# Designed miniproteins, single chains, continued (3), part 47

Each design is a single chain, and the fold is of that chain. pLDDT is the mean over its residues in the fold that is shown.

## One batch from the design tools (miniprotein)

Design m9716
Fold by ESMFold2-Fast:
Structure m9716 (fold): chain A 58 residues (1-58)
Amino acid sequence: SKEFIEEVKKKIEEKGHLTLEELQELIEKYKKKYNDESIPIPKTIEEAIELLVRIKES
């Protein structure tokens, strides 16, 4: 979870922002890497932010 959050931060720092599509791709990669099927793919920016907070707190 920490490694995933650091990857997200790095992409935001490099691009100044992340699109919903890029956040969805990062979450897909996280699900595949950790075999975590409990994490839904966010359909909105707000859902993506909520999921990132939950991943950070886990």
Scores: mean pLDDT 71

Design m9717
Fold by ESMFold2-Fast:
Structure m9717 (fold): chain A 74 residues (1-74)
Amino acid sequence: SAAGKAAAQRAIDRTNEILAIFKNEDERQKTLEELLNSDNEAVRKLARQGTSSNLSRAYMLDAEERERKRAAAG
């Protein structure tokens, strides 16, 4: 379905964004600082732990929170 194709593309795009951040040290550091300044306490807590796994999870959680807020506002 068109909806299933869009969801799959979104997942691929998200994975590519995370990989691009980790390939570039400056972008990784910048993303970490943005996550540490997030409005979501859970995102900030994961970012403070500083592991690649926790940073990836913080990035995804922040993205989902922003999407949810946008959906609620629109």
Scores: mean pLDDT 75

Design m9718
Fold by ESMFold2-Fast:
Structure m9718 (fold): chain A 90 residues (1-90)
Amino acid sequence: VSEKELEEGVVDIVVAVAKLLISKGYAEEAAELLERAIKRAPEELRARALATLGEAYAALGDLEKARAAYQEALALDPANEEARALLAAL
């Protein structure tokens, strides 16, 4: 397993866990988990985590941080349908 494959797998797991935490009302813990993952992720993998981080911020009522996270996700990956849909729903 290469470093890149490990990074991709870790980001996917972190996003899945964060979405579960948000769904159970643990949005603050989800945001902390995602912020740590984003700091260690290469730019190409950050867009996925940023979309979910925006969901965590929105769940906490921080719509400004949510919007910024979705916009950053779209700047890194304009084809990110999740980030686009979430931004439109704000």
Scores: mean pLDDT 80

Design m9719
Fold by ESMFold2-Fast:
Structure m9719 (fold): chain A 64 residues (1-64)
Amino acid sequence: DIVVPAVVKEIAERLAKGVSKEDVFEELKKELLEEGVSEEGAEIIAKSLVDYAEDVLEKKKKLE
C-alpha cells in the first residue's frame, strides 16, 4: 500500500474507468508475450498485476 508500481496504478485506473478485468488481463498477457515472456510466465505475471491492482482499487473505495 505504501509503494505501488506505476504499472499497477495504471491497471487500477483502467479498472476504475470501467475496463473489464478480463480485457486488462488479456492486454497485459499479449504485451508480455510480445516482450519475450513465456506463455505461462505472461499468464502468471498478468494475473498477479491485475489482482494487485484490483486489491488497491477496492481498498481505496472502502476507505472513502
Scores: mean pLDDT 76

Design m9720
Fold by ESMFold2-Fast:
Structure m9720 (fold): chain A 85 residues (1-85)
Amino acid sequence: MEEELKRLEEKYKATLDELFDAGVEQVSLAVDHVVLRKELAKNPDDEEVRKQLAETEARMDEVNARIASLQKELDEIKKKIEELK
């Protein structure tokens, strides 16, 4: 019982750390997206900037999906911890 509780608490902390890292990545990508959109607005025919914007948007979608998944995992772990109390 106590060993399983400790394992779940460690998993919760690890998942929370991953969520924080994903949040930092999300902010970084949001900044890159704003910069690329500003560059594209100045030169709409810049194929390289359009490509980088599309790649940044794809990464933003991936990070947002990962954040949602991690939040769900935290909720499930928290529920299991509460059930063991």
Scores: mean pLDDT 85

Design m9721
Fold by ESMFold2-Fast:
Parts: structure tokens; C-alpha cells; sequence
Structure m9721 (fold): chain A 62 residues (1-62)
């Protein structure tokens, strides 16, 4: 479905951003979550936000 594709794309973009520093991860993650909120369902937006928060926690632990 479009929502599955959107969430997969969001996860991929955030995974790539997590290879950078915390500032880059936060910036890209926020952009991705905002795009999902505009184009996807509420459930998909919550999924993207969950991935974003988990990614930030991982980057902050480095």
C-alpha cells in the first residue's frame, strides 16, 4: 500500500541520516516525519515518529 511504501521510505532515509551526527539525524528525521504527516495516514505518521525517536536515542548513545 502507499502507507507501507511511505513508511519504508521514511525508515530508509532515517537509517541513512543516523550514520551522520546528531544534528543531521534530527534535521532529516524531522523533515521525514513532517512529510509523512502531510501525505500518510495518522497511523503511518505515528510509526515514522516512533522510528525517529528510536533513531535519535541510538545516535545520542554514541
Amino acid sequence: SADEELLREAAERMAEASKGDLEEARKVGQEVVEEVRRTGSEATARGAETIYLAMLADVERR
Scores: mean pLDDT 81

Design m9722
Fold by ESMFold2-Fast:
Parts: structure tokens; C-alpha cells; sequence
Structure m9722 (fold): chain A 96 residues (1-96)
């Protein structure tokens, strides 16, 4: 959650709640997924947003979106090492 402190308030609320829902085996509503995608598009140049969404997409099992986010981070000069560790942790916790 500390990783998200510099992200917009809505991202800081919705992304951790979505990850928690996935871990608990709760289905995320389509409307929530659509809102999350829109927020990502609006803030894709923000390092905290990119980190949060890499972890979220990993939790969702969307490997294509994970690689897209990591590529964007690398193109913007952001360090992906810590995010890759967080992705591995989440995938392992979910048995992915």
C-alpha cells in the first residue's frame, strides 16, 4: 500500500481493493474493471500508477498487460526490479 501513496486517490483506493478481492477469490465487477482501465490510461506516465497496475494485472493473470506496463516503465526510465519482485510474490501467493 505504501507503493501507491503518490498515485491519485481513486487509484490508491481501487487497486488495493481489487487485489484484495482477487486474493479472496471474489469476482471483480466489469464496471470496476472498466474504471480501472480508464484510470490507467489517464495516469500511465505516473510511476506509482504503473507499479500498482503491473501488480494488479499480475493478480488478474493478464501477462500481456503486465509486459505492456513493464515496457512502458522501462521506456520512461523507471526501475522495474522491485516491481518484478512484487509481481513474482503476487503470482506465487495466487498459485499462478
Amino acid sequence: DELFKDAPEEVRRLVPNAIAAIIAGIEIPKSTLERLEKLFEEHKDNESVLRAYAILYAALGDDEKVEEVLKTMEELGFDVEKVRQDIDYVRRALGL
Scores: mean pLDDT 80

Design m9723
Fold by ESMFold2-Fast:
Structure m9723 (fold): chain A 100 residues (1-100)
Amino acid sequence: DPVRETIEKAAEAAKAGERGIKYEIDVPDELTLFELEELALEYGLFISVRGGPTPDTLELLLNYVDDGHSIALARFRFDASKYSAEEIQELVLRSLQLLK
């Protein structure tokens, strides 16, 4: 599972205090945003969402917190046109909860 492998590598990088985006992968159509968020949380990481390079793409950043700062280690891209505005908003709200 390339997504799980990427999250595991990012978790190891976080433990080593590494900085900067090391890993990039497109999110498979089979994975829901909720499943991706839960998987990241299992490894002590959290997901933030931002706009991608085109209006129909989003980027999910896989982050950890170090000294009060959010540090991105991996990037996931997916087709935003396959998701409702409500689903995207829910992802954003869950990501924000992990920052508390």
Scores: mean pLDDT 73

Design m9724
Fold by ESMFold2-Fast:
Structure m9724 (fold): chain A 66 residues (1-66)
Amino acid sequence: DPLLAELAEAVRNGDAERATQLLEQLKGMDPEEVARAVTPAVVEVTGADEQSVYAVLKRYFAEKLA
């Protein structure tokens, strides 16, 4: 999904405005799919554990995209 790729790049680049716009377009998407696409970008930016990041993002997107 090209929107998921753009969201991951927005996160990697720290573009909060673009990330917010893309999240509005992704409403109704599977939160697990969105979390999988974004996890590598968050890990690269933060250095946090991949499994921990995935768990947090999966919950976050389940709430945000509902």
Scores: mean pLDDT 81

Design m9725
Fold by ESMFold2-Fast:
Structure m9725 (fold): chain A 60 residues (1-60)
Amino acid sequence: SEEVERLKKQIEELEAYRKDLRAQLAASTDPEVRARLERQIAFTDRLIDYLREQLKKLEA
C-alpha cells in the first residue's frame, strides 16, 4: 500500500530528526536553546507515536 510506504518513510524521517535533536540537546548548554529542543523532541515523540498507531491500523 502506498499509504503504508508513506507512513513508514515519515516515521523513519522523524526518528532520524529526533536522534539529531537529542544530539543537539546533549551538546547544548544554552537554557533557551535547550528549552526549544526539549519542546521539539516532545512534539516529535507524540507525532511518531501517532503515526505508529495509524500504521498499525493500516497493517491490521
Scores: mean pLDDT 89

Design m9726
Fold by ESMFold2-Fast:
Structure m9726 (fold): chain A 85 residues (1-85)
Amino acid sequence: SEEEEIAERTREEGLKLREEGKLEEAWELRVEAMRKLAELEKKKGVPKIDAELIEKAVEAAESSRDPQKVVAEIQRAAAEILAKE
């Protein structure tokens, strides 16, 4: 599938960038892939909670280039969405 192709290409390219020590470029590639996957999931009609979590994760990754801040923001977004009835 297109989703699997994006994931595979991102994994291979990301591995090469990490081996070259280009951690910033590898992370930006990952963020772009997450954005593309979020768009595909929306098109396929996935559960709203999952789509919103992916979108918030992408936004956090784009705005913060600190992996620990990205993780914290994803956890905060997940808790916020899951707390809503």
Scores: mean pLDDT 66

Design m9727
Fold by ESMFold2-Fast:
Structure m9727 (fold): chain A 104 residues (1-104)
Amino acid sequence: RPPAPVIFSPEGVENLLKFLKEAKEGEKYKITVRLYAANVPPDATADERLAAATLVGEGSFEVDTSKDTEENVREKVVALARELAAPYADQFDYLIAEVKVEKI
């Protein structure tokens, strides 16, 4: 069985990209990635996936818009999500990464 891929929540990705495009130079942000895992068949409804989803990992890092590019931040988010997912990829059918952005 191939390991489960990490799927980013569409809302989380959109929120991250919006903040990166609208952020002013010299602002600092905290990005938090939360990993949810679910064991449901591919034809499961959205409600069934939500009901089965369990928070299995969380990590965060800081972004300085004067130093970090949009591409660099995106790469860091993907790397963190993969690190959080690695212990669970063979245990679950779905791994969903939620991304939260907070100004600090």
Scores: mean pLDDT 75

Design m9728
Fold by ESMFold2-Fast:
Structure m9728 (fold): chain A 59 residues (1-59)
Amino acid sequence: MAAMEEKEKELEELKKKAAEAARAGDSQTARDYALKAEEMFGKEAGEEVERAAVAAALE
């Protein structure tokens, strides 16, 4: 895969892991994944991961 496609895949993995952590009640781990996404891909990516975790926790 091209580097760009690999970054998109990594962001999706972070969203999935954050959502799984949030569903398990591990808000700390979910937050850590959001911060990692923000550091690696920018603020919007971090917000996307955090939003996915919050949505998963509420459902």
Scores: mean pLDDT 78

Design m9730
Fold by ESMFold2-Fast:
Structure m9730 (fold): chain A 76 residues (1-76)
Amino acid sequence: EEEEKEKKIKEELQKLLDEAANGADIFEILKKIAEILKEQGDYESIEVLLKRLKELAEKGDEEAKKLVEYLEELLK
């Protein structure tokens, strides 16, 4: 049950990231993803997303660093 939900959320996240790559506002999309995950009470998926964004921030992605800060506030 939770395994099915996590897989579906990952597929939804991938789809939204693909839409962002095609010219949609990536900040707006990623914020909405985090809000959806929080509303569903899926803090584990938010933690996975946060870990991925931290890896991007360490590679020098300044936008990923800002999103990490936003998500850390969202989890508190």
Scores: mean pLDDT 71

Design m9731
Fold by ESMFold2-Fast:
Structure m9731 (fold): chain A 55 residues (1-55)
Amino acid sequence: KSTEELQAGAAAFARTAAAAGWSREQILAAVRKEVEGESPEAQAAALRAAEDALA
């Protein structure tokens, strides 16, 4: 997946999971698990997008 696709997916997931009552820690852990196979740059970008969506 492209870095932009991972960022968009992470942000959308974070918003949906937060609305469903997930904790910040649970959301970030799930995003980390989803992007484990990606480059370190893509992993960092996805996590940043999820954090920004939760701010």
Scores: mean pLDDT 81

Design m9732
Fold by ESMFold2-Fast:
Structure m9732 (fold): chain A 62 residues (1-62)
Amino acid sequence: MKILAEAKEDIKAINDEHLELKKGEKVLIKEILNDSLALAESLATGKEGIVPLSKLKVLEVL
């Protein structure tokens, strides 16, 4: 199951495994890693990385 979500705020990548996002960027959540983190792909850049779930707004479950 894939989830379409949007960044609620600017998110900085703390390392190369994390995804940097700007507020309003749409992402596709590919995998839920734990209660706090997901693996997501930026629809704007095509980059993939780890993102905090608390900073994402779910738009649609695909």
Scores: mean pLDDT 82

Design m9733
Fold by ESMFold2-Fast:
Structure m9733 (fold): chain A 97 residues (1-97)
Amino acid sequence: MSKEEFEAEVYLALATMYIALARKLLDRGGDPEEVAELVRKAIELVQKSLELGAKPEDIKRVADEVREVITRLEAAGADPQLVEELKKMVEEIEKKA
């Protein structure tokens, strides 16, 4: 494994942790805007992982998890503009994967 491949795996693991935290906060009725910030950080980590050569199947798996959380954010009453911004960020990742 190259240093870049290892770093890609670390960034994906961090993204997965942010998504898990976002889900936990939503389950507890946490602030949708705070949850959206965690989702944004997860998406940025996925982008870094993709730039480092992460596998398309791994990117797709995490992107699917991000989409699920975005759907829950929308249902929880998050700002529609913020929800659309997050959706576009995920679409750009999948377009490049």
Scores: mean pLDDT 85

Design m9734
Fold by ESMFold2-Fast:
Structure m9734 (fold): chain A 99 residues (1-99)
Amino acid sequence: MPREDLELEVLAAMVELTAAVAVTTAEQDPSTPEEVRELVREAAELLIEGADRAVEQRDREALEELRRLALELLRAADAKDLERVREILERLRELLERL
């Protein structure tokens, strides 16, 4: 594969892995509210979908934004911050509409 395509695939894999860690963080803590778990899962699904679309379009800027959102989601899941998860989910929906 060309080096650029490999870099995009690595970024997408990082987004997907970070999203999976965010879901696991929410699911493994029994004190996490169910609403937080459900929204974290929804946001993770949008992150994976967004990463797939961004790779197909070779949109590195979108992948970098998705990577930042994935890290923010992980932090919000760990903090059990429902409002922050909702903000991330809205930003993800807007980004996917552009892709």
Scores: mean pLDDT 86

Design m9735
Fold by ESMFold2-Fast:
Structure m9735 (fold): chain A 65 residues (1-65)
Amino acid sequence: SAEEEALARYLVEKFGVDPASARTAAGGLVALGITDPEVVRQVAEELLKGSDPNAVVAKVAAEHA
């Protein structure tokens, strides 16, 4: 979706997240309805540490259930 593409670009351009991880994380965050900039920043930081994007999204889903 346009929202997923915009969020993926934001993660790549603002945080330096790799495009594949950014795309996976953006898809998960949009599906969860998460738009909080602080949560997006925390996700970006975990991805930059080399965390699996699917695991990061699953953790965010659990914390916001």
Scores: mean pLDDT 84

Design m9736
Fold by ESMFold2-Fast:
Structure m9736 (fold): chain A 82 residues (1-82)
Amino acid sequence: MEEGKKLLETAKKSAEELLREAEESEDVLRAELLGGEGEALLLMTSSSLSINPEEKEYAEEARKLAEEVRRRTREIVERLRE
């Protein structure tokens, strides 16, 4: 459980950093790539955590965060396309 929590926290920080870069970018392709990387990182984290039944709660949280990152990426991209 402690290891899974640390992995999730690390992945979350990395994804937030990628989203910040995407938001600060003025390039649609760059924003899509950065946001997609954040989503992929969280999905991989969720898959890794799902292997251990003790860490299922963190795996679920990572999956939900990936969905949130995907949504936020779409919002950033839509604003840039205006």
Scores: mean pLDDT 83

Design m9737
Fold by ESMFold2-Fast:
Structure m9737 (fold): chain A 92 residues (1-92)
Amino acid sequence: SATFAAMLATLDEIRALIEAGDLEGALALAVELFNRAEADPRVSEEDRELIAEFLGLLVEAVLETDPARQAALRAEALARIDELRARLEAAR
């Protein structure tokens, strides 16, 4: 319960940072989310893999210099947050 509540709160903060254009801040919180998920055996292997894929997507977005491609990566990251949020909420 406490771990899933904390991960959900972190996803909400990551979303706000992406929407504000702070991709570096979003990436830092995504690393925290990944470490938290790795430390808790109640988080499924599938959910850990999805969090790892999300982290990789944010790394790509931070490194992307083309504004149109960065906008597409940001949109995909927001969609991945919605998926992760629904999965973690169901796992509570």
Scores: mean pLDDT 86

Design m9738
Fold by ESMFold2-Fast:
Structure m9738 (fold): chain A 62 residues (1-62)
Amino acid sequence: AVPEEERLRERLRRAAILLAGTDLSVAEIAARVGFPSLATFTRAFRAAFGVSPAAFRAALHA
């Protein structure tokens, strides 16, 4: 079985790709990659990438 941590990393990688390549809202991306809430997604993303999803997207378009 794939560890839960590896599934979480894969969801976060997909989220980063969607943030970079689409204009979907952060809330829509959270739902599309399988997070139960925007708050849970934001905490997990910040823990993995050091920045919020919104800040990550803003940095790519600066």
Scores: mean pLDDT 80

Design m9739
Fold by ESMFold2-Fast:
Structure m9739 (fold): chain A 68 residues (1-68)
Amino acid sequence: SREEAKRAFLARLLPRLQAAYDAGDKAAIVALAQEALEEAKRLYEQGLLSEEEYQAVVTSLNQLLQQY
């Protein structure tokens, strides 16, 4: 389902992003943000994310990437 796909996406991303942030690994944070953008695009193209949800993810990750 769409909800299961979204939960799986966040469950994979958030712990890895937190670990990279805690380690101060800027390269890992950038790589994870880029991976998340590609996964969000795939989910959007498959109809598993709404346009609003996809735009929110893109905006948040681009704001994160601007810090690095």
Scores: mean pLDDT 80

Design m9740
Fold by ESMFold2-Fast:
Structure m9740 (fold): chain A 75 residues (1-75)
Amino acid sequence: MTPEEIRDVIAETLVEHKGLSPEEAEAVADRLVGADFLHTLRTELGATPEQVRAVANAIAAGDKDALRAAISALP
């Protein structure tokens, strides 16, 4: 996956499964693709260490379905 594809998958999943506005979802996705990955997942999205690892592994594997599942599982 390219960084733009990762951003788009995260933003779409946040809109569909968390009820964020498209603008809010895009801002969160930009922080996740950028320098604030751990802080955004742990502090803003309430992810457990296991959920953080699931998101990171999906990105590393380039697996869009695993990434959608991992983001959908966030609180």
Scores: mean pLDDT 81

Design m9741
Fold by ESMFold2-Fast:
Structure m9741 (fold): chain A 73 residues (1-73)
Amino acid sequence: DIIVENLEKAKEAAKEGRIEIAIDLAEKVAKVLEKKGLTEAAELARQAAKALKEGDIETAIELLEKAIELVKE
């Protein structure tokens, strides 16, 4: 699943300090999730991107993990 792969890549990038890549991946996945009608997961991915922009890496990782869990259902 390309969505789960990209959410996992965003989480890994955030953990490695590659914040710009993590933001880009989270925002791209949020758009794909929204288009598919997965609104709650899309909102979590957007909130993760916002947390990354604010320097709250720990919150961003938690939000990405929640988005992955919802998508895997």
Scores: mean pLDDT 85

Design m9742
Fold by ESMFold2-Fast:
Formats: C-alpha cells, structure tokens, sequence
Structure m9742 (fold): chain A 89 residues (1-89)
C-alpha cells in the first residue's frame, strides 16, 4: 500500500540521516533538511528505488560499525560485556 511504502521510505531517510550525523558527515542542524531531501528523493520514484535504498542502507550500517564511539560509551559497552562473560563462567 502507499502508506506502507511512505513509512518504509521515511524510516530509510531517518536512519540514513541519523547515521550521517553520528558519522560526523553532517551537522546536527542539517539532519532535518537532509532527512527531508532523502525522503523526497526516494519518493520521486519509490517503487524502483526501494530495493536499492534498502541495500545502500545495509551497506552504510556495516561501514558505520567501524566509526569510533564516544570513549565513555565504549567503556560502558566494555564493562557490560565483561559482566556478561563473568556470569557465563
């Protein structure tokens, strides 16, 4: 349905814009404008672009996994992993 297609495209645009911000490729003030531009682009030819957009997002997510997390967030994740490991031993 058109509504489901619009919801999928909005989600893709939002996730891409968020990843670009987290990667430091766009500024916080640019997020809403980038999200809107991405959504408008996807909706210009939605049925033919959906599969390509989803593949591009998955590839970008994998690349973004290499992006350095905040040192504090990295420490929290490391401590959490150590606690889980200790409970399983």
Amino acid sequence: SMKELEEKMKKIAEEVAKLLKEAGLIEEEEVEAVKKALYEGLMSNPESTLEDAEKSLEKFKKEAESIELDEEQREELREGAELIKKREE
Scores: mean pLDDT 62

Design m9743
Fold by ESMFold2-Fast:
Structure m9743 (fold): chain A 58 residues (1-58)
Amino acid sequence: MDERAKLANLVGQSINELGEDAKEEDLIAAVAERAKKAGLDPEKAKELARRVIAERKA
């Protein structure tokens, strides 16, 4: 599985766990920590998380 697919799954799980009412900064921080633990790029995870959060609020 490629890195992008792993990041997308991780972002979705993190947002689902914290909920849509969670503070955006907390969601981004949680995604970055999970990415780091999984050996993925935390900066790429943060960028994807910001995009997903923006799409959900639109």
Scores: mean pLDDT 76

Design m9744
Fold by ESMFold2-Fast:
Structure m9744 (fold): chain A 60 residues (1-60)
Amino acid sequence: SAHTLAGVRAGVAEARRLLAQGDARGAVTIASNALKEAEEAGDAEGARLARETLDEAQSA
């Protein structure tokens, strides 16, 4: 749904904001949630963005 897609994008944006603030742990949590929602929604682009953000957070 449009609401789920918007939620995934908002989650990715929040995770990236947390990374910029040095909160890698928070970014991992939010990015993991966004990835799960994207995969359940069939949102391939959202899943890609969430995975990239999760990888960055886990490497921080």
Scores: mean pLDDT 83

Design m9745
Fold by ESMFold2-Fast:
Structure m9745 (fold): chain A 59 residues (1-59)
Amino acid sequence: MGILDENNKTKEDVESVEKGKDEHTFKVIFKDGRVIEFELPEGMTAEQAVEFFKKSLEA
């Protein structure tokens, strides 16, 4: 019972974000078991990558 928050479901699909094969890549692990690898711009950290990915989910 209570109010359901449906606006933030996309962000709940992400379980974790980890370093990829290179320092300029990262992996996004979903709760569904899917793994997507992305390339980072030079000079970006893993924490910045997490924030960048969250913005991409909103687009």
Scores: mean pLDDT 63

Design m9746
Fold by ESMFold2-Fast:
Structure m9746 (fold): chain A 89 residues (1-89)
Amino acid sequence: SEKEELEKEIEELEKKIKELEEEIRRLREEIERVRKEIARARAEGAPREEIEELERRLKELEERILELEIELGMLLIKLGVKKIILKKL
């Protein structure tokens, strides 16, 4: 039935949202590690090239989180719409 198909789609979306939230959390932890590494490298007088490589890596991680947060936002909207439709059935 249309109701059973929609319930399955909602369950699959909720699982994907949970996986994305987990990935975002893991990437935030990686960002914190890289920031600490940059701070340590600066304090120890590491070569400019080493610091620039770490800063580039940080930027890539920040851009990846932004992409995942946009995807998460879109999935949350889709989930909300499907839940409203299910409630009206």
Scores: mean pLDDT 89

Design m9747
Fold by ESMFold2-Fast:
Structure m9747 (fold): chain A 66 residues (1-66)
Amino acid sequence: PLSQVDAITNVPLLNPFTLSSGNTFSARALRGYLSQNPRVDPISGKPISDEEVEAIRNFDFEDFTS
C-alpha cells in the first residue's frame, strides 16, 4: 500500500497518518471519519487502537510551519 492518495477522501495525502494496519490516510480525513464511524481501518476493517485514535484526535493541522 504505497498510494499517495487518501482512501477516505480520494485526494492527495495531506498530513499522512499510517495506521498499524499499514494503510495511510490524511490525518484530518481520518479524524472526521472516526467521529461518525466505528474505530476501524476504512480499508481493512481492522480495529484501530485507542492510542492511535488519541494520536489522530490530537494531530495539529495548523501549527507546523517549522
Scores: mean pLDDT 68

Design m9748
Fold by ESMFold2-Fast:
Structure m9748 (fold): chain A 66 residues (1-66)
Amino acid sequence: MEEALKELEEAVRRALTAAAEAGVLPEAMQVLQPYVQKAVEAARKGDVEAAREYTERALEAARQLL
């Protein structure tokens, strides 16, 4: 659980940093937030696998923006 949350935090931090450098931070936050919320919800339930899946979806959505 803790490991999956660390991966999510690192991935989100990198994506937000890249978005800030590109000048699209608010747009990236809007796109990432639903997936991050679902990943946190899954982690809270102990569903590490679902948390990882939502993390991957968040990164894919951010990549579409960048």
Scores: mean pLDDT 74

Design m9749
Fold by ESMFold2-Fast:
Structure m9749 (fold): chain A 74 residues (1-74)
Amino acid sequence: MKEKLLKEIEKILKELLERGVLTEEQVERALEIAKKADVEELKKFLEDGKKVLEELDRAEREGEEKLIAISEAA
C-alpha cells in the first residue's frame, strides 16, 4: 500500500529534518521523488532511511561524547 509507505517515509524525513541532517527543501524533494516511486522503491527508501537513522544515533552519541570532551578540556 503506497499511502502507508509514504506516511512512514514522511516520518523518517521529519526525523532527519529535526536532527538537522536534511533541509526543508531536501525533505520536499525527497517526498516528490517518493510520490513518483514504485512500491518496491518506497520500501528501499524506508530501509535506507532507517539505516541512516541508526547511523545517526551512533554518530551523535560518539560526536556528543567528543564535543563534551573538547569543550570541557579546551
Scores: mean pLDDT 72

Design m9750
Fold by ESMFold2-Fast:
Structure m9750 (fold): chain A 60 residues (1-60)
Amino acid sequence: SVLEETKRLIEKAKKLAEEGFYDVAILTLAVTLSVARSIGDEEAYKLAKEALDEIVEKER
């Protein structure tokens, strides 16, 4: 499902951020948010947005 794929992409983005690849991690989540929005999956959207906000905060 899109929700399960979203969870996998969030974990991948978190690992990328841990390795210092913040730009790639942010881009991964931005694309994930766009997909979730286009199909109307509100839960996937919320999870991806929360993960994106956390990574952006850590980058700062």
Scores: mean pLDDT 81

Design m9751
Fold by ESMFold2-Fast:
Structure m9751 (fold): chain A 52 residues (1-52)
Amino acid sequence: SKEEHARLLIEAAEGIREIGLSIAKKYNLPQEVIDEFEEKIERKIKEIEEEG
């Protein structure tokens, strides 16, 4: 169902978030860049939740 599909996409997005944050910290990216990445992922998750 659409709801089940949304759940899977959210889980995938959260996994990408964790990997991306790990890489960003490993390469010592500025906190501002890390915060922007986090915000972008959170917005996408909310978009999926609203439309799923």
Scores: mean pLDDT 81

Design m9752
Fold by ESMFold2-Fast:
Structure m9752 (fold): chain A 131 residues (1-131)
Amino acid sequence: SAKLEEAERLIEEALRLFSKGTRESRLEGFELLKRALRLYIELGDRERVRQMAELFFFLGELLEETDPYLAIESYLLAAEGFLAVGDRERAREALEKAKEIFEKYKDKLPKEKQEEIEKRIEELEERLKEN
């Protein structure tokens, strides 16, 4: 599958970017991991989606104190991934962690990022109300 090969290339490139050790390269690598997660969701690769969701959850915990914005993004992506594989309980846990960090650091984020995060939280909460 061309999409599978693309997702694998994105992960390899993200690893190279992380190895450069700058915040800018980490932000770029993180964007590639987001794209890889979404490609695995489109492919219906439940096992790889679950593994990526668990990775993003771990990254959220790791980054809470050092990069709250990336922690929020990580937890929101974990919630999206867990929801995509039907793991509603872990999706709720990830969403609640994202909300907690967002409320703590909200005023330190640019307005555009606050609005984007609020919209994503609302969309995930709505999806979690569906059985």
Scores: mean pLDDT 87

